Designed miniproteins, single chains. Designs and how they scored, part 32

Each design is a single chain, and the fold is of that chain. pLDDT is the mean over its residues in the fold that is shown.

## One batch from the design tools (miniprotein)

Design m1096
Fold by ESMFold2-Fast:
Structure m1096 (fold): chain A 106 residues (1-106)
Amino acid sequence: MKGEEAAEAAREAALYAEKAAKASETKEGQLAGGIGSGMGGIGAGVARVNYKNGHEEGAAKAGAVGAKAAAKGAEEAAKISGTEEAKEYAKKAKEAAEKAEEAAKE
């Protein structure tokens, strides 16, 4: 896996955390998912900058950290709200985080 792929996985995790927040229908769930989405977006951004500058390992690590934060936020949003939609998006965010972690392993 490449740092570019980790950056994309982190972006995917951030988008699913945002969707989990919107599906939560509670202010607490929206906040948890929103924080996760923001952290995932920052991680993806840092990863892209590192990848463009030839730092593939740094990009992969930044992407993995961001993706894990997004997945955690999405999981909290799903736990707080209990909606099926939020749980589905939390699962997808976790899958994206696992892709980013695999990229960081290489």
Scores: mean pLDDT 84

Design m1097
Fold by ESMFold2-Fast:
Structure m1097 (fold): chain A 78 residues (1-78)
Amino acid sequence: ATVKKISDTQLLVRAPSLEAAEKLREFLEKIPGVKRIVLSGTTLLVEFESPEAAEKAMEELIKRGAKKISDTEYELKL
């Protein structure tokens, strides 16, 4: 999956499959400070209550093996 920071409070997550997108949604919903998640096909738009909540979410993704590929983009293997 790819994770792109599109604002201080928004992440765009692209999953390799519908099942991976659903699994990522369940995982992301467990992170404190998630305001809403919009699932469209294999793409998740994740909105956070604050920039700090978005930073904590990125820390959780990095713990799960996400690696930085650019200043705004990360790759996560599921």
Scores: mean pLDDT 78

Design m1098
Fold by ESMFold2-Fast:
Structure m1098 (fold): chain A 97 residues (1-97)
Amino acid sequence: MEKELQEVIKKMELLFENGEALGLSKGDILRSLSAFLVQQVDKFKEKGKYDLAEEVKKKGIEFITDKLGTSKETVEKELERAKNSTLQQQIAALILM
């Protein structure tokens, strides 16, 4: 559990560092980190690792909040947008099949 959580946070740190190195805006970095976090949380839930998924979500939100100097509410709103965007894309793909 702890090792898997640490690996997710390490990958988020690398995404943040790469985003800054590329000169991405805080908004672009926020969107990228939020999309990655949603994907990781969903992956652990699909594997039945619910406690790990919850810890990853909690620690991931804390990481984004601290690194970008933004509010927890702002991060939670971006996570919701990432989830809704993915769902809408999946629904559109099914309709076009």
Scores: mean pLDDT 79

Design m1099
Fold by ESMFold2-Fast:
Structure m1099 (fold): chain A 119 residues (1-119)
Amino acid sequence: ATNNDLSPGLAEIDPATRRARATATGTDANGNLYVEVTLEAELTDDGTVKATVEAKKAPETIKVTVSVYKADGRIVVSVRIKVDGKEGVLTDPRVDKTPDASKEVELKEGETKELELPL
């Protein structure tokens, strides 16, 4: 089966380390990886999530959305890619709501950006 899919990344912040890591990917009609974004998140003592996003692979300038959710007494971080009018969709009950904090950034392949998301 041919699958063109943008898969979002989702991770819970570990209360012991105060960190999370997630990856968002996109595959083309031939099953080849054409876009990949990594997210590293850290919860600071000030209640801010610091998110580092890196475009490991991108066809052009892409839009990346990082969102933070308070769910079930935990903090969940998501990373979503928007490229060529298509956006990755989250299907998890913990994030089936308006995010508590969210930021969008543009990335080129090999570019890294840091975002601060106050909770």
Scores: mean pLDDT 80

Design m1100
Fold by ESMFold2-Fast:
Structure m1100 (fold): chain A 65 residues (1-65)
Amino acid sequence: GPVPKFSPSVEEVGKWLLTSYEPLSVEELVKLTGLSVSDVQEALVELLKAKLAQQTQDGKYQGVQ
């Protein structure tokens, strides 16, 4: 199906997840993006819903390639 259009915050979080060689925590994403914890959490929910991100065993997040 077509890739959903995302807000700039969701796109930025998704970009970091896809380009990172390691899974990223919410705190690491806040530092990398400059977004608030709330904005990062909302972006992660949208990416998980779209199946463009997954949660790892250690509670971090990784982009789906």
Scores: mean pLDDT 78

Design m1101
Fold by ESMFold2-Fast:
Structure m1101 (fold): chain A 69 residues (1-69)
Amino acid sequence: KEIEELVKKLKELADRYNKLADEFSQKARELAGGTVEQRELATQYYEMAANFKKLADELRKIAEELEKK
């Protein structure tokens, strides 16, 4: 039960990070066509999106490994 609760929380956290990655990617796309300053901010948002996606993928892998045990 404890491991099942942890797996559930890890999957929920991974889903939240994926949602944040999508939101920052969308904001980056909207800023990419703007001023030089907006384009620089877009680059930072793309980096944040990539980092959130990586965290989400790692959390999902941990949850899957815990489910196998």
Scores: mean pLDDT 84

Design m1102
Fold by ESMFold2-Fast:
Structure m1102 (fold): chain A 67 residues (1-67)
Amino acid sequence: MRVLILYTASGRAAAEELAAYLEREFGAEVTLREVDASREELVELARELRAKTGERVIAVHDGLAWW
């Protein structure tokens, strides 16, 4: 399973923990990318990338409660 995780600087720790979890439990091939964006811009970017590439894209901003 291939997964792209987009995160803001404040969400870095949560994004890294999610990546480790997905790799360990599901054997996922995870790509982490930091984006300098607001929460709304990050969510829109993730939506557009999913639509254009067909990849599984998760947006992480601030922390786990947002997901």
Scores: mean pLDDT 77

Design m1103
Fold by ESMFold2-Fast:
Structure m1103 (fold): chain A 97 residues (1-97)
Amino acid sequence: TIELPPGKVTIRIYAKTEPATVKVYVDGVLVADVTVAAGEYADVSFELKAGEVREVTVEVKSGTANVTLLLDGELVDTLALDLKAGEKVTVTIKGVE
């Protein structure tokens, strides 16, 4: 679990050398099913409120992706490097009160 101040959380999916197709779930709900071209990124954002607990899962369907976590546009953490087809990463994010 990652504890963060309230703000705009962004999950950034970067496809460095090959296209990547990824699914993003927030609280078990599919919010994005996207293909990211080589050298490009896709962002999925949501507001995090004080006391709120959110679960984010990124699943790679094809290709390889780097997954990073940003708060208000600033890098907080790298959730996965070289996440491959069939792999997923899940993070629980809590807004501090």
Scores: mean pLDDT 86

Design m1104
Fold by ESMFold2-Fast:
Structure m1104 (fold): chain A 65 residues (1-65)
Amino acid sequence: SDQYHQQGIDYYNQGQYDQSRQYFQQAIRIDPNYVRSWGGLGRVLRDMGQYDDSDDYYRRASRIQ
């Protein structure tokens, strides 16, 4: 999951939001407790203008212990 999370960050920094979203989703699929990937996905969706989905993912991240 860490490798997929890092790829998500790399694509986000390049402005490739679709690719970034896919890698963060893959990181979450492997480890749903990886709080950083939930936050990363929320950030990507917010930048893409998908605010409702972004809020849900940030909310999920805040609840993971």
Scores: mean pLDDT 75

Design m1105
Fold by ESMFold2-Fast:
Structure m1105 (fold): chain A 64 residues (1-64)
Amino acid sequence: SAMEEALAIAERLGKLLAEKVAAATGQEPEVKVEQVGDDQFRVTVTVGDKEYVAVFTKEQLLAL
């Protein structure tokens, strides 16, 4: 389904962000991907005391 494809893209995006953050900070980040409502995903990358949050719509993720 389009939602499953969007979730997979969001998880891949979170992993790529985590790899960049790890390289920049020398710390191992935590990644969380959550479905928010019917058509949005929240990607949270946590490193130390810092939290980076991005919200993507299903349409935005599928356009990548």
Scores: mean pLDDT 82

Design m1106
Fold by ESMFold2-Fast:
Structure m1106 (fold): chain A 102 residues (1-102)
Amino acid sequence: SREKFLEELEKELLEFLKEKSKDLPEEVKELLEYIIKTVMELLREVDLPEEDMRLVAEQVKALIEQLIEIFKENPDTDIEAIKKEVEEGIPILREQLERMKK
């Protein structure tokens, strides 16, 4: 089931985040969870093969690790600025996912 696959994928990403982010401030954890939830919503809207959804999940894991490193090295990093960048990136990501579907 596609729905079951997406549920399992979201659970995997959230468990990955929990493991990697345990020592970070709550606001940072909430931002990273927001990114995961946003990407999962896009994956539910765009009908991609499971292989392509898995590739997107691996890219999300890489992004999460990069952001965690940034926040560890620069604890004063503006969370709202990153959130705005994510929000502005949503249409671009949607277009990329639609292109993968073709």
Scores: mean pLDDT 84

Design m1107
Fold by ESMFold2-Fast:
Structure m1107 (fold): chain A 98 residues (1-98)
Amino acid sequence: MMTKTEEAFETLRQHSDALVISYAISKDNKKYVIIGLVRTIGGEEVTLVFFGEIKDGKVGEMELVAEAPGGLPLLRELVDELLKKLGLKETKRWEVQR
């Protein structure tokens, strides 16, 4: 069960205007999650991208891998670039907007 993943998700959702979640798999069948979010700070949209491994249904340590000024279109691009750079195959993508 993914209870800890759901809690982390809810926390990020509370602090974001848009959220993109990409579930991906490596060539050796390791599971990963990319969590991208958009926050409005001082009237400007800021995009943040986090990366983590999923082990036994739990999200491990999340690393901030990208930060840039921009909204949801930039977030989608950064997630796609990260998947390609790491050689990961996306299995599912979920998007949420406030």
Scores: mean pLDDT 78

Design m1108
Fold by ESMFold2-Fast:
Structure m1108 (fold): chain A 87 residues (1-87)
Amino acid sequence: MPSPEEQAEALFAELKAALEAKDFAAFVRYARQIIELMNEQNVPEEVIEQVERLLLQAYLLARDQDDLAGALAAVERARELFMEALR
């Protein structure tokens, strides 16, 4: 089975691809899978809440502001927080 870190990297890659494709339905699905994986790995609730806020910020920046660069930056911050929590 892939490690939690490998699963996280794969999900964040799919999330970034969904943003670049402007596939917001796919973005929401992958964001939910990321949060589910965080809960399965017993990541602290405070970190999960921070990642949820960053993913919501990315969604709103891409959807409402057409700010793909800002959205991708928010996704990268969320990835860094999750990866640090797995160490």
Scores: mean pLDDT 86

Design m1109
Fold by ESMFold2-Fast:
Structure m1109 (fold): chain A 86 residues (1-86)
Amino acid sequence: QPSGLEIGLEKMAELAKKYAETSKNEEVKKLLEEIAELAKRLVEEMKAGNTEKAREIGDEINKKLEELEKLDKKLALELKNIIADS
């Protein structure tokens, strides 16, 4: 059974992809696409039991969310809250 965190990461990836499709800002679009791919990879590594790789990808996601927060604070907080609520 997927964990709450896995479900939250899958939701974050889906939402980030949708926002990337509608974004008029190329930097925001690129960060959202990167966050979506990292979130998918994190779920795969978690399911595989690769704890060290999962940690590294989680750190990368946090860094990309911080970069996104500088460009679009509301969007970054919305994505962060999906994980926190999971």
Scores: mean pLDDT 82

Design m1110
Fold by ESMFold2-Fast:
Structure m1110 (fold): chain A 87 residues (1-87)
Amino acid sequence: GKITIKSYKLAKTPQAEKALKWLKETYNIELEGEEQASVEQSGALYGLALLLHEEHPDEEIEIEILSEEEFEKAKKELVERLAKRAA
């Protein structure tokens, strides 16, 4: 299998929150706000990938940073899929 992290911003998922806490506690890296343009943001995404790899060693981890438009499209597709399953 393959796990792809698609993010324009760091998503508030349980896995992302856990990775952010781990980065803060282990490396003293604290990411605040919605900015994605810093080297620190890239480091956090890499840390998340390492955490996911440790939790799922048989999965291939990829980081994909989406443009604002691509992120909105991916979000809409996810919402539509969830709505279709609920209906």
Scores: mean pLDDT 57

Design m1111
Fold by ESMFold2-Fast:
Structure m1111 (fold): chain A 78 residues (1-78)
Amino acid sequence: LTPDEEAEIYLALALIYLTLAKLAWQRGADPEEVIKMLEKAIELARKAIQLSTNPDIIKEAEEVIREAEKLLEEVRAA
C-alpha cells in the first residue's frame, strides 16, 4: 500500500467509527461506549492526516475530527 492508500483506509475506518458512535448515541447507548468510539474515530482520522499528502483526504479527516469532537463534548455533558 502507498501512504495515500493507507490514509484512505484509516479515513474510511474513522468514518465507520464516527457513524457507529452517532447511531449508538441516538439509540441511548452507554456514554462510555460512545466516547470510546469517538476517541477511536479521532485517532484513526489523525493517522490519515499523518500519512497523506492529499489535501482532499486531509480536509475530510479534519472534518471527521471536528464532528467527533463536537459529539464528544455533547456526550460528556450528558
Scores: mean pLDDT 89

Design m1112
Fold by ESMFold2-Fast:
Structure m1112 (fold): chain A 67 residues (1-67)
Amino acid sequence: PVIVDEKVVDGDPSDPEAAKEAEEAQKELTELGKKLEPITKKLQAQGIDVTFLGVLKVGDLTAVTEY
């Protein structure tokens, strides 16, 4: 997992503001996910595009997957 973290960190921090807005947007999605918790679980189980977006990007090495 630490190796994956290094790859993610290496992920081209050319624009730190873009990176921060992405993280903040992800946090906002997390709050919305709480309201949509039952729906979010269904979407994640079915592998909707938004769910696969994170998995597809890294593949099966994401910390959340397959362990």
Scores: mean pLDDT 51

Design m1113
Fold by ESMFold2-Fast:
Structure m1113 (fold): chain A 100 residues (1-100)
Amino acid sequence: MKPSEEEIRELVEEYAKKVMELIENKASLEEIQKVLDEFFEELKEIMEKLSEEEREEALRIATEALMSVAFKMKELGADPDYVALVAATATRLHRYYLAL
């Protein structure tokens, strides 16, 4: 079985770093949303290639990792709107999975 779990964790970490860098540089909410949309599309392509069981595990890993990023952002005093965007992405992933 392909190490999809590791691939998904690495993808979330890469995009988390991009989002945090944008926040540090005082980027607009639109710029952060674009990065999150890119993340969603890449993860969607990965999930579409997985079996049903692998998709459930992928969704779990991605959701947990995104929520960890959201909590870390909150602890660092990030604007609530930024935290909300990350949390909304986790919700979008769950809805996408249910539609498959």
Scores: mean pLDDT 75

Design m1114
Fold by ESMFold2-Fast:
Structure m1114 (fold): chain A 94 residues (1-94)
Amino acid sequence: MTLTLVSEEKTENSVKEVFRSSDGRLYKIEVKKEGDKAVGRIYRLVDGEWKLVSSLTVDKNGIVDSTPMSPDLPPEVRSQLAQRMSTYAQNLVK
């Protein structure tokens, strides 16, 4: 399954990206610097609402805390979204 970038907003303290999968599903990654931490969240659009499917918190000490993504998502979509969220979160911490 492939993901196509639909929209992107990047600042020095945040990343927001919306993707469409080849089956027409919409996913959103939001990563934001909150104090000394970066918090990443992945959402799936369900019935007009963004539903949280995964989260990640990193800090300047390299501590990573994560909520596993729902197993109902295709593995390739899960891995791609999780990898992007992790990369953006790590890049936002100094």
Scores: mean pLDDT 80

Design m1115
Fold by ESMFold2-Fast:
Structure m1115 (fold): chain A 99 residues (1-99)
Amino acid sequence: LLPSSKEELEEVIKLLKEALKALEEGDVDKAIELLNKAIEAASPNSEAEFLAGLALSIILMTRAVSKTAGFSEEEIKELAAKAGIPVVKETIKELEELK
């Protein structure tokens, strides 16, 4: 994976922290929007793009699996947030260590 600039890492981390806050508030749709912005802010094939993309993928997969399992819309959002929060927190930690 390609290294990211400090300026790029700061912007991606800022967006990830905003996404984390959205997940903690139960706003999964806002978190997905912010994670997509974080991926767009990251350079192609960077560690920042990969880790932000992985976090987004876990949230989207949790939503898809929960919907298929027949959970309510409210339960799906809770499950997506529960899965996403620890992954986004770890992603922020990993990117802070690259600065």
Scores: mean pLDDT 85

Design m1116
Fold by ESMFold2-Fast:
Structure m1116 (fold): chain A 79 residues (1-79)
Amino acid sequence: MDEVRREAIEEIRRASREAVEEALRRRDTMSVDELQEYVVQRVSEETRRVLARSPPEIRPEINQETVREVTRGVEEVEK
């Protein structure tokens, strides 16, 4: 269980980092609103995949981590 929880959280964090990095590379061709939407969409897609593979017991923790990572990512691309 703990390894499954750790892997799920790590995947969400990795997806968020990758989405932010990619968004920042596109900052010259996209508006801030478009960059924020991109981050939200990429993290949400990964969250859906992770939740589909996860036991019900850890889904609240995955959802909470997703909210934290989305908030962090949209703030990062806004700078």
Scores: mean pLDDT 81

Design m1117
Fold by ESMFold2-Fast:
Structure m1117 (fold): chain A 92 residues (1-92)
Amino acid sequence: SALDAALRRAIQAAVAAAAPVLAALREHDPEAFAALLPLLAEATRAAEAGDVRAAARATARALRLLAAATTDPAQRARLEAAVAELEALLAA
């Protein structure tokens, strides 16, 4: 469906925004990174099951926590924008 296609694109954009932040967190705060792993695993399992909406919900939750852990305001703004897009599509 058009909504599923939009959700898949939003998830891909969210992952792209999260990748450098996750890499920095793993290097500088490995405990905070470890706390995110269960949510990332949940998103991955939902995606593998083809449950796009569940994958989007798990991705949004992971990105919210990542945004809260991020000290870089530009990275935080990008993560918050990705969460807002995912939540808007999930509310449609």
Scores: mean pLDDT 86

Design m1118
Fold by ESMFold2-Fast:
Structure m1118 (fold): chain A 77 residues (1-77)
Amino acid sequence: MAAEAWIREKFAAGWTREQILAEIEEYLARTKDRVRATLLRLALEAHFSDPREQEILRGVMAVVEAVERTVRRLELR
């Protein structure tokens, strides 16, 4: 959800797909956050996908977000 909103905001601001991909790659290189970078890439793909592909990609994003929440919960100990 939040990743999709971020992608839409970037396009509304006049960013190209290539610029958004470059920002995601820079984020990954800087933070090493593979989970967040994967969510952002999936949200970008969903923006260009047909409705059936969007359903599948949203399902994958939900799984990735669940993994991120589980990791954060374990880190709180």
Scores: mean pLDDT 76

Design m1119
Fold by ESMFold2-Fast:
Structure m1119 (fold): chain A 80 residues (1-80)
Amino acid sequence: TVTLRSGVSNSGFSITGDLSVGPGETVRIERLSETSFRFTSLENGQTALITDDDPEHTRSVVRVVTQVLERAGVKVEIVP
């Protein structure tokens, strides 16, 4: 199980909302802006919003979170 919960990281990005997903479940990733991405569980409808103040750092954070989800057996659907 992977959980994204409200908080601020030491690297400066913040998470708003709570999302918990397990193996075989699906998370949809939506780009809202260069510095804001929404993660949605398709199984339970929970959402988590990741925000940052730097576009390049935001892309790096989203990439790492996506890799953590995929390694945990979660399916990732990216929406343009």
Scores: mean pLDDT 80

Design m1120
Fold by ESMFold2-Fast:
Structure m1120 (fold): chain A 89 residues (1-89)
Amino acid sequence: MKVTLTVSDAGSSENPLGLELAEDADGRPVVVGFKEGSEGEQLYKEGKIEVGDRIVKLNGKEVTSYSILLAELRSLPRGAPVTLELEKV
């Protein structure tokens, strides 16, 4: 499933999309929570993102590790749209 978010100041340096992320057993980024008031929380309330969803692509680029995801997010300017491709359980 694809979802679009905006890089924002409210996401801070730790959570630029308002998503709380961790590594799974394979080192891949997984959603573990949502920052209150973020676009991520809104998508969760709409049933578009769930805890446990894996991020497999960002802006069409394959994300094989958490460090790759963070590097790509850091390259984006604030206010930029980000399209995430999620693998649901």
Scores: mean pLDDT 73

Design m1121
Fold by ESMFold2-Fast:
Structure m1121 (fold): chain A 86 residues (1-86)
Amino acid sequence: GSLEEVKEAARKAAEELRKLADQDTNPESRDFLRRVADILEQAAKAENKEEVEYLLVFATIEAAMSPDKEAREKALELIDEVDKKL
């Protein structure tokens, strides 16, 4: 995919993670979802694909550290959707 397609996918994934965080009643899980969203928002502003790829690695590490299995799986699913556009 193009850089613009990847950036748009990252923006949409970040928006979805923000919605999930806002509806999450577990504050620890919510904080992890928001941190992943912050990284994906940085990916949406990236100047090249290498920067996006690097940020997706950090987003994946952050998501994997979530203590909540459902939040972790959903975040990783959204990160994978962005990676598929690379």
Scores: mean pLDDT 86

Design m1122
Fold by ESMFold2-Fast:
Structure m1122 (fold): chain A 85 residues (1-85)
Amino acid sequence: SEPITPETLVQLEEELTSEDSNIRLSARQRLLSFLKEAKETDPQLFENLLELAKRVIVNNLADSNPVVREEAVTLLGEVLKILDS
């Protein structure tokens, strides 16, 4: 498992805003995996990942592409499920 560094978070945010839908999907899956693991093991990393997710969701909800907006709604729902577990 690759250590999650500040550079990893920057790359993840870039991938979540990629023009390639497959890259965005992969990045969303990685973000959700990181959030689930960090919730129980690393409160500081969990908070950093939540702030990243919030920025991406807010920005993508305002996107001109309806597919990107729907992806933001999906990500919001998945993040809320993690918070409730």
Scores: mean pLDDT 85

Design m1123
Fold by ESMFold2-Fast:
Structure m1123 (fold): chain A 90 residues (1-90)
Amino acid sequence: EVDALYASTLLIAHEMVRLAKEGKLTPEQLKEMADEIIKRIKYLIDAGKKEQAIDVANFALRAFDEVSRLRPELKDVVDEAKKKIEEIIK
């Protein structure tokens, strides 16, 4: 089940980038997707899966960078999400 959580979290990050490319990603949707990714990273850490949590976090950070590049108007939401993820994995 942890492996399924890991894989599905990567899929959320991938979907976030796809929605950004298609011009469909709203600030509200981005915040909801970011909050979901953050909750899952915390769950992986609490479950003792620190390596998987860090891997997912690094993947998500790269996905957020792509969203910011594709949709500069979403940068403030991206920066807030990145800060929260970096605080969790430090």
Scores: mean pLDDT 85

Design m1124
Fold by ESMFold2-Fast:
Structure m1124 (fold): chain A 61 residues (1-61)
Amino acid sequence: TITGPVTGRVFKLIEETDTEEVLRDEETGVELVKNKRTGEWSFSEKTLERIEKLLEEMKKK
């Protein structure tokens, strides 16, 4: 979420393009993508894949 990254989470800029900034939490591996034009935050595709995998593992238990 927008508030979380700026208020005490250690996010490192790992990639920057003309349209996006990608920030990663080194502890959790969560990646946030900021759209430079809109200022919107989203999760990276890798983070979404990780969440999906965890949900599938939970369904098997």
Scores: mean pLDDT 68

Design m1125
Fold by ESMFold2-Fast:
Parts: structure tokens; sequence; C-alpha cells
Structure m1125 (fold): chain A 103 residues (1-103)
């Protein structure tokens, strides 16, 4: 996806918060355990956080969430979970487009 590559360049050098890093690790553990209910719950939590960041015009937080979501997509893809990878990619594309609308 051209949007996915654009998102990767945009978050280059962005460091997620410790809270977001913890969510990324919990997602990886859920995927490894086959706990898809928990993995989907974490994706929803990141989506809700992204919506809040965009509403508050918090570009820094939105960039950190985008970085975290890209890590989830890459991990799901590596593990062969195409459905989770597609959900994470769509969330990343959503955050990218919303970031472009912020001044």
Amino acid sequence: SEKLEEARELVKGVEPSEELKKLVEEFKEAVDAGDYAKANKILKELKDKALEAVENKDKELALQILKAVLELRDYAKEKGDEELAEKAEKLAEFILEELKLLK
C-alpha cells in the first residue's frame, strides 16, 4: 500500500509512549497465544485513542499511535494473521488521512 509506506516515513524517528509500547507487547502476546479476542480488543483500544487524539488535535499522540499500529500490522503479517494485519493496516491508513487534515 502506498499509504502504508507514506505512514512509515511519517513516523520515522517517532518513539511511542511506554503505555503504547505495553499495548504493542500485549498484542504480540495475544497473537502468539491465539487470543484473537484480546488482539481485536487492543486494536479497538488503539482506534479509540486515535479518534480522541484527532479530536483533540494532538498530532504528537496521533503519530505515536500510528507508529504502534504499524508495529501491530507488521507482527500480524509476520505471524500469517491476514485478518488482523488488514484491520491494523486500515486503522493506520485512517490515522494517516486524519493527520493530513490537521494543521
Scores: mean pLDDT 88

Design m1126
Fold by ESMFold2-Fast:
Structure m1126 (fold): chain A 72 residues (1-72)
Amino acid sequence: MTAEAFAARIGAAGVEEGEKGDPYESALRGAREEGERLIAEAEARGEADGEKARAARDAVLAALEAQRALAA
C-alpha cells in the first residue's frame, strides 16, 4: 500500500471519530489508533510497508493538529 493510501484511511478514521464529541481530540485519537493498527499490520507484512504507514500516520496527525490550531 502507498503512503497516500495509508494517509487517506487514517484521515477518514479521524474525521469519523471527530463527529462524536470533541471533534479535534476524538479525531486525533481515532487517527492515532487506526494508524497504529495499520502500522502493526504493515510491519507484519514487511518493514518497508511499516515505514510508509508510520510516515502516513505522522502526516495525518500533523494535519489534524494544524487544523485544530487554525480553528482556535
Scores: mean pLDDT 69

Design m1127
Fold by ESMFold2-Fast:
Structure m1127 (fold): chain A 96 residues (1-96)
Amino acid sequence: SELEEKLKLLEEAQLKIMEAIKALTENSDKAKVIELLRKAKKYLEEAGNTELAKKVEQLIEDVKTSDDVAKLRAQLGEILAEVSLEITRVRREIYG
């Protein structure tokens, strides 16, 4: 179903955001964080979550321009929470 396809794309986006948090925390090159966030944005766009995709695009720009790792980590956590809530909502529509 369309909802099951959307769920799969949201779960892929969630995984990429979690990988980005890990990459940032382990002092990985900002390029890796940006690569992972670009993949997350694509999955969110394909899932039809254009608002979340726009928030990820803004976060990509923040990663490019900021050296405040604590602030970037907080922003990543906020986006992760929003994606997790959307996953919960979609799961309830499919299985609830």
Scores: mean pLDDT 87

Design m1128
Fold by ESMFold2-Fast:
Structure m1128 (fold): chain A 68 residues (1-68)
Amino acid sequence: SHAAQAAAFRAEADAVAAEIARHDPDSATKLRELADRGAAALAAGDTASAMEVAQEMGRLRQEALKRI
């Protein structure tokens, strides 16, 4: 279901944000904001928007990890 996909996406994003928060709290906050948008898109069946959000989350995570 879309709700189950959104819940799983949110849980994984929260785990990643928690890991990053110790080094970059601003990026962790942005990840959680993107997770909200991605989960909403998935719940609405908007795959294109969900994919764009997933790409931005991936880029943000990679940039945060490079600076450790």
Scores: mean pLDDT 78

Design m1129
Fold by ESMFold2-Fast:
Structure m1129 (fold): chain A 85 residues (1-85)
Amino acid sequence: SPELIKKITEVVKETVSKIPDGTPVDEIVKKLEEALKKAFPDLDLTFRVNTWGNTTYIDILDGNNNVLVTVTLYKGKVVSVDGAP
């Protein structure tokens, strides 16, 4: 649902806005997991992390492994939060 993706994206944006630059990726994932479990307790959400040089992508996936939201970090700083179209 586009409406569900929008709501998940809003919770992710709110959560990362409170995270200091340079926070380790594992800690960012834990904070996102906690926030999303609290906001959407009935959703089976999982995380996939990929790093390419100085860029890290945190993908938030549904129970069918579809990407719902991607958080992009560059040199430990969150640079974008993008919901799937």
Scores: mean pLDDT 88

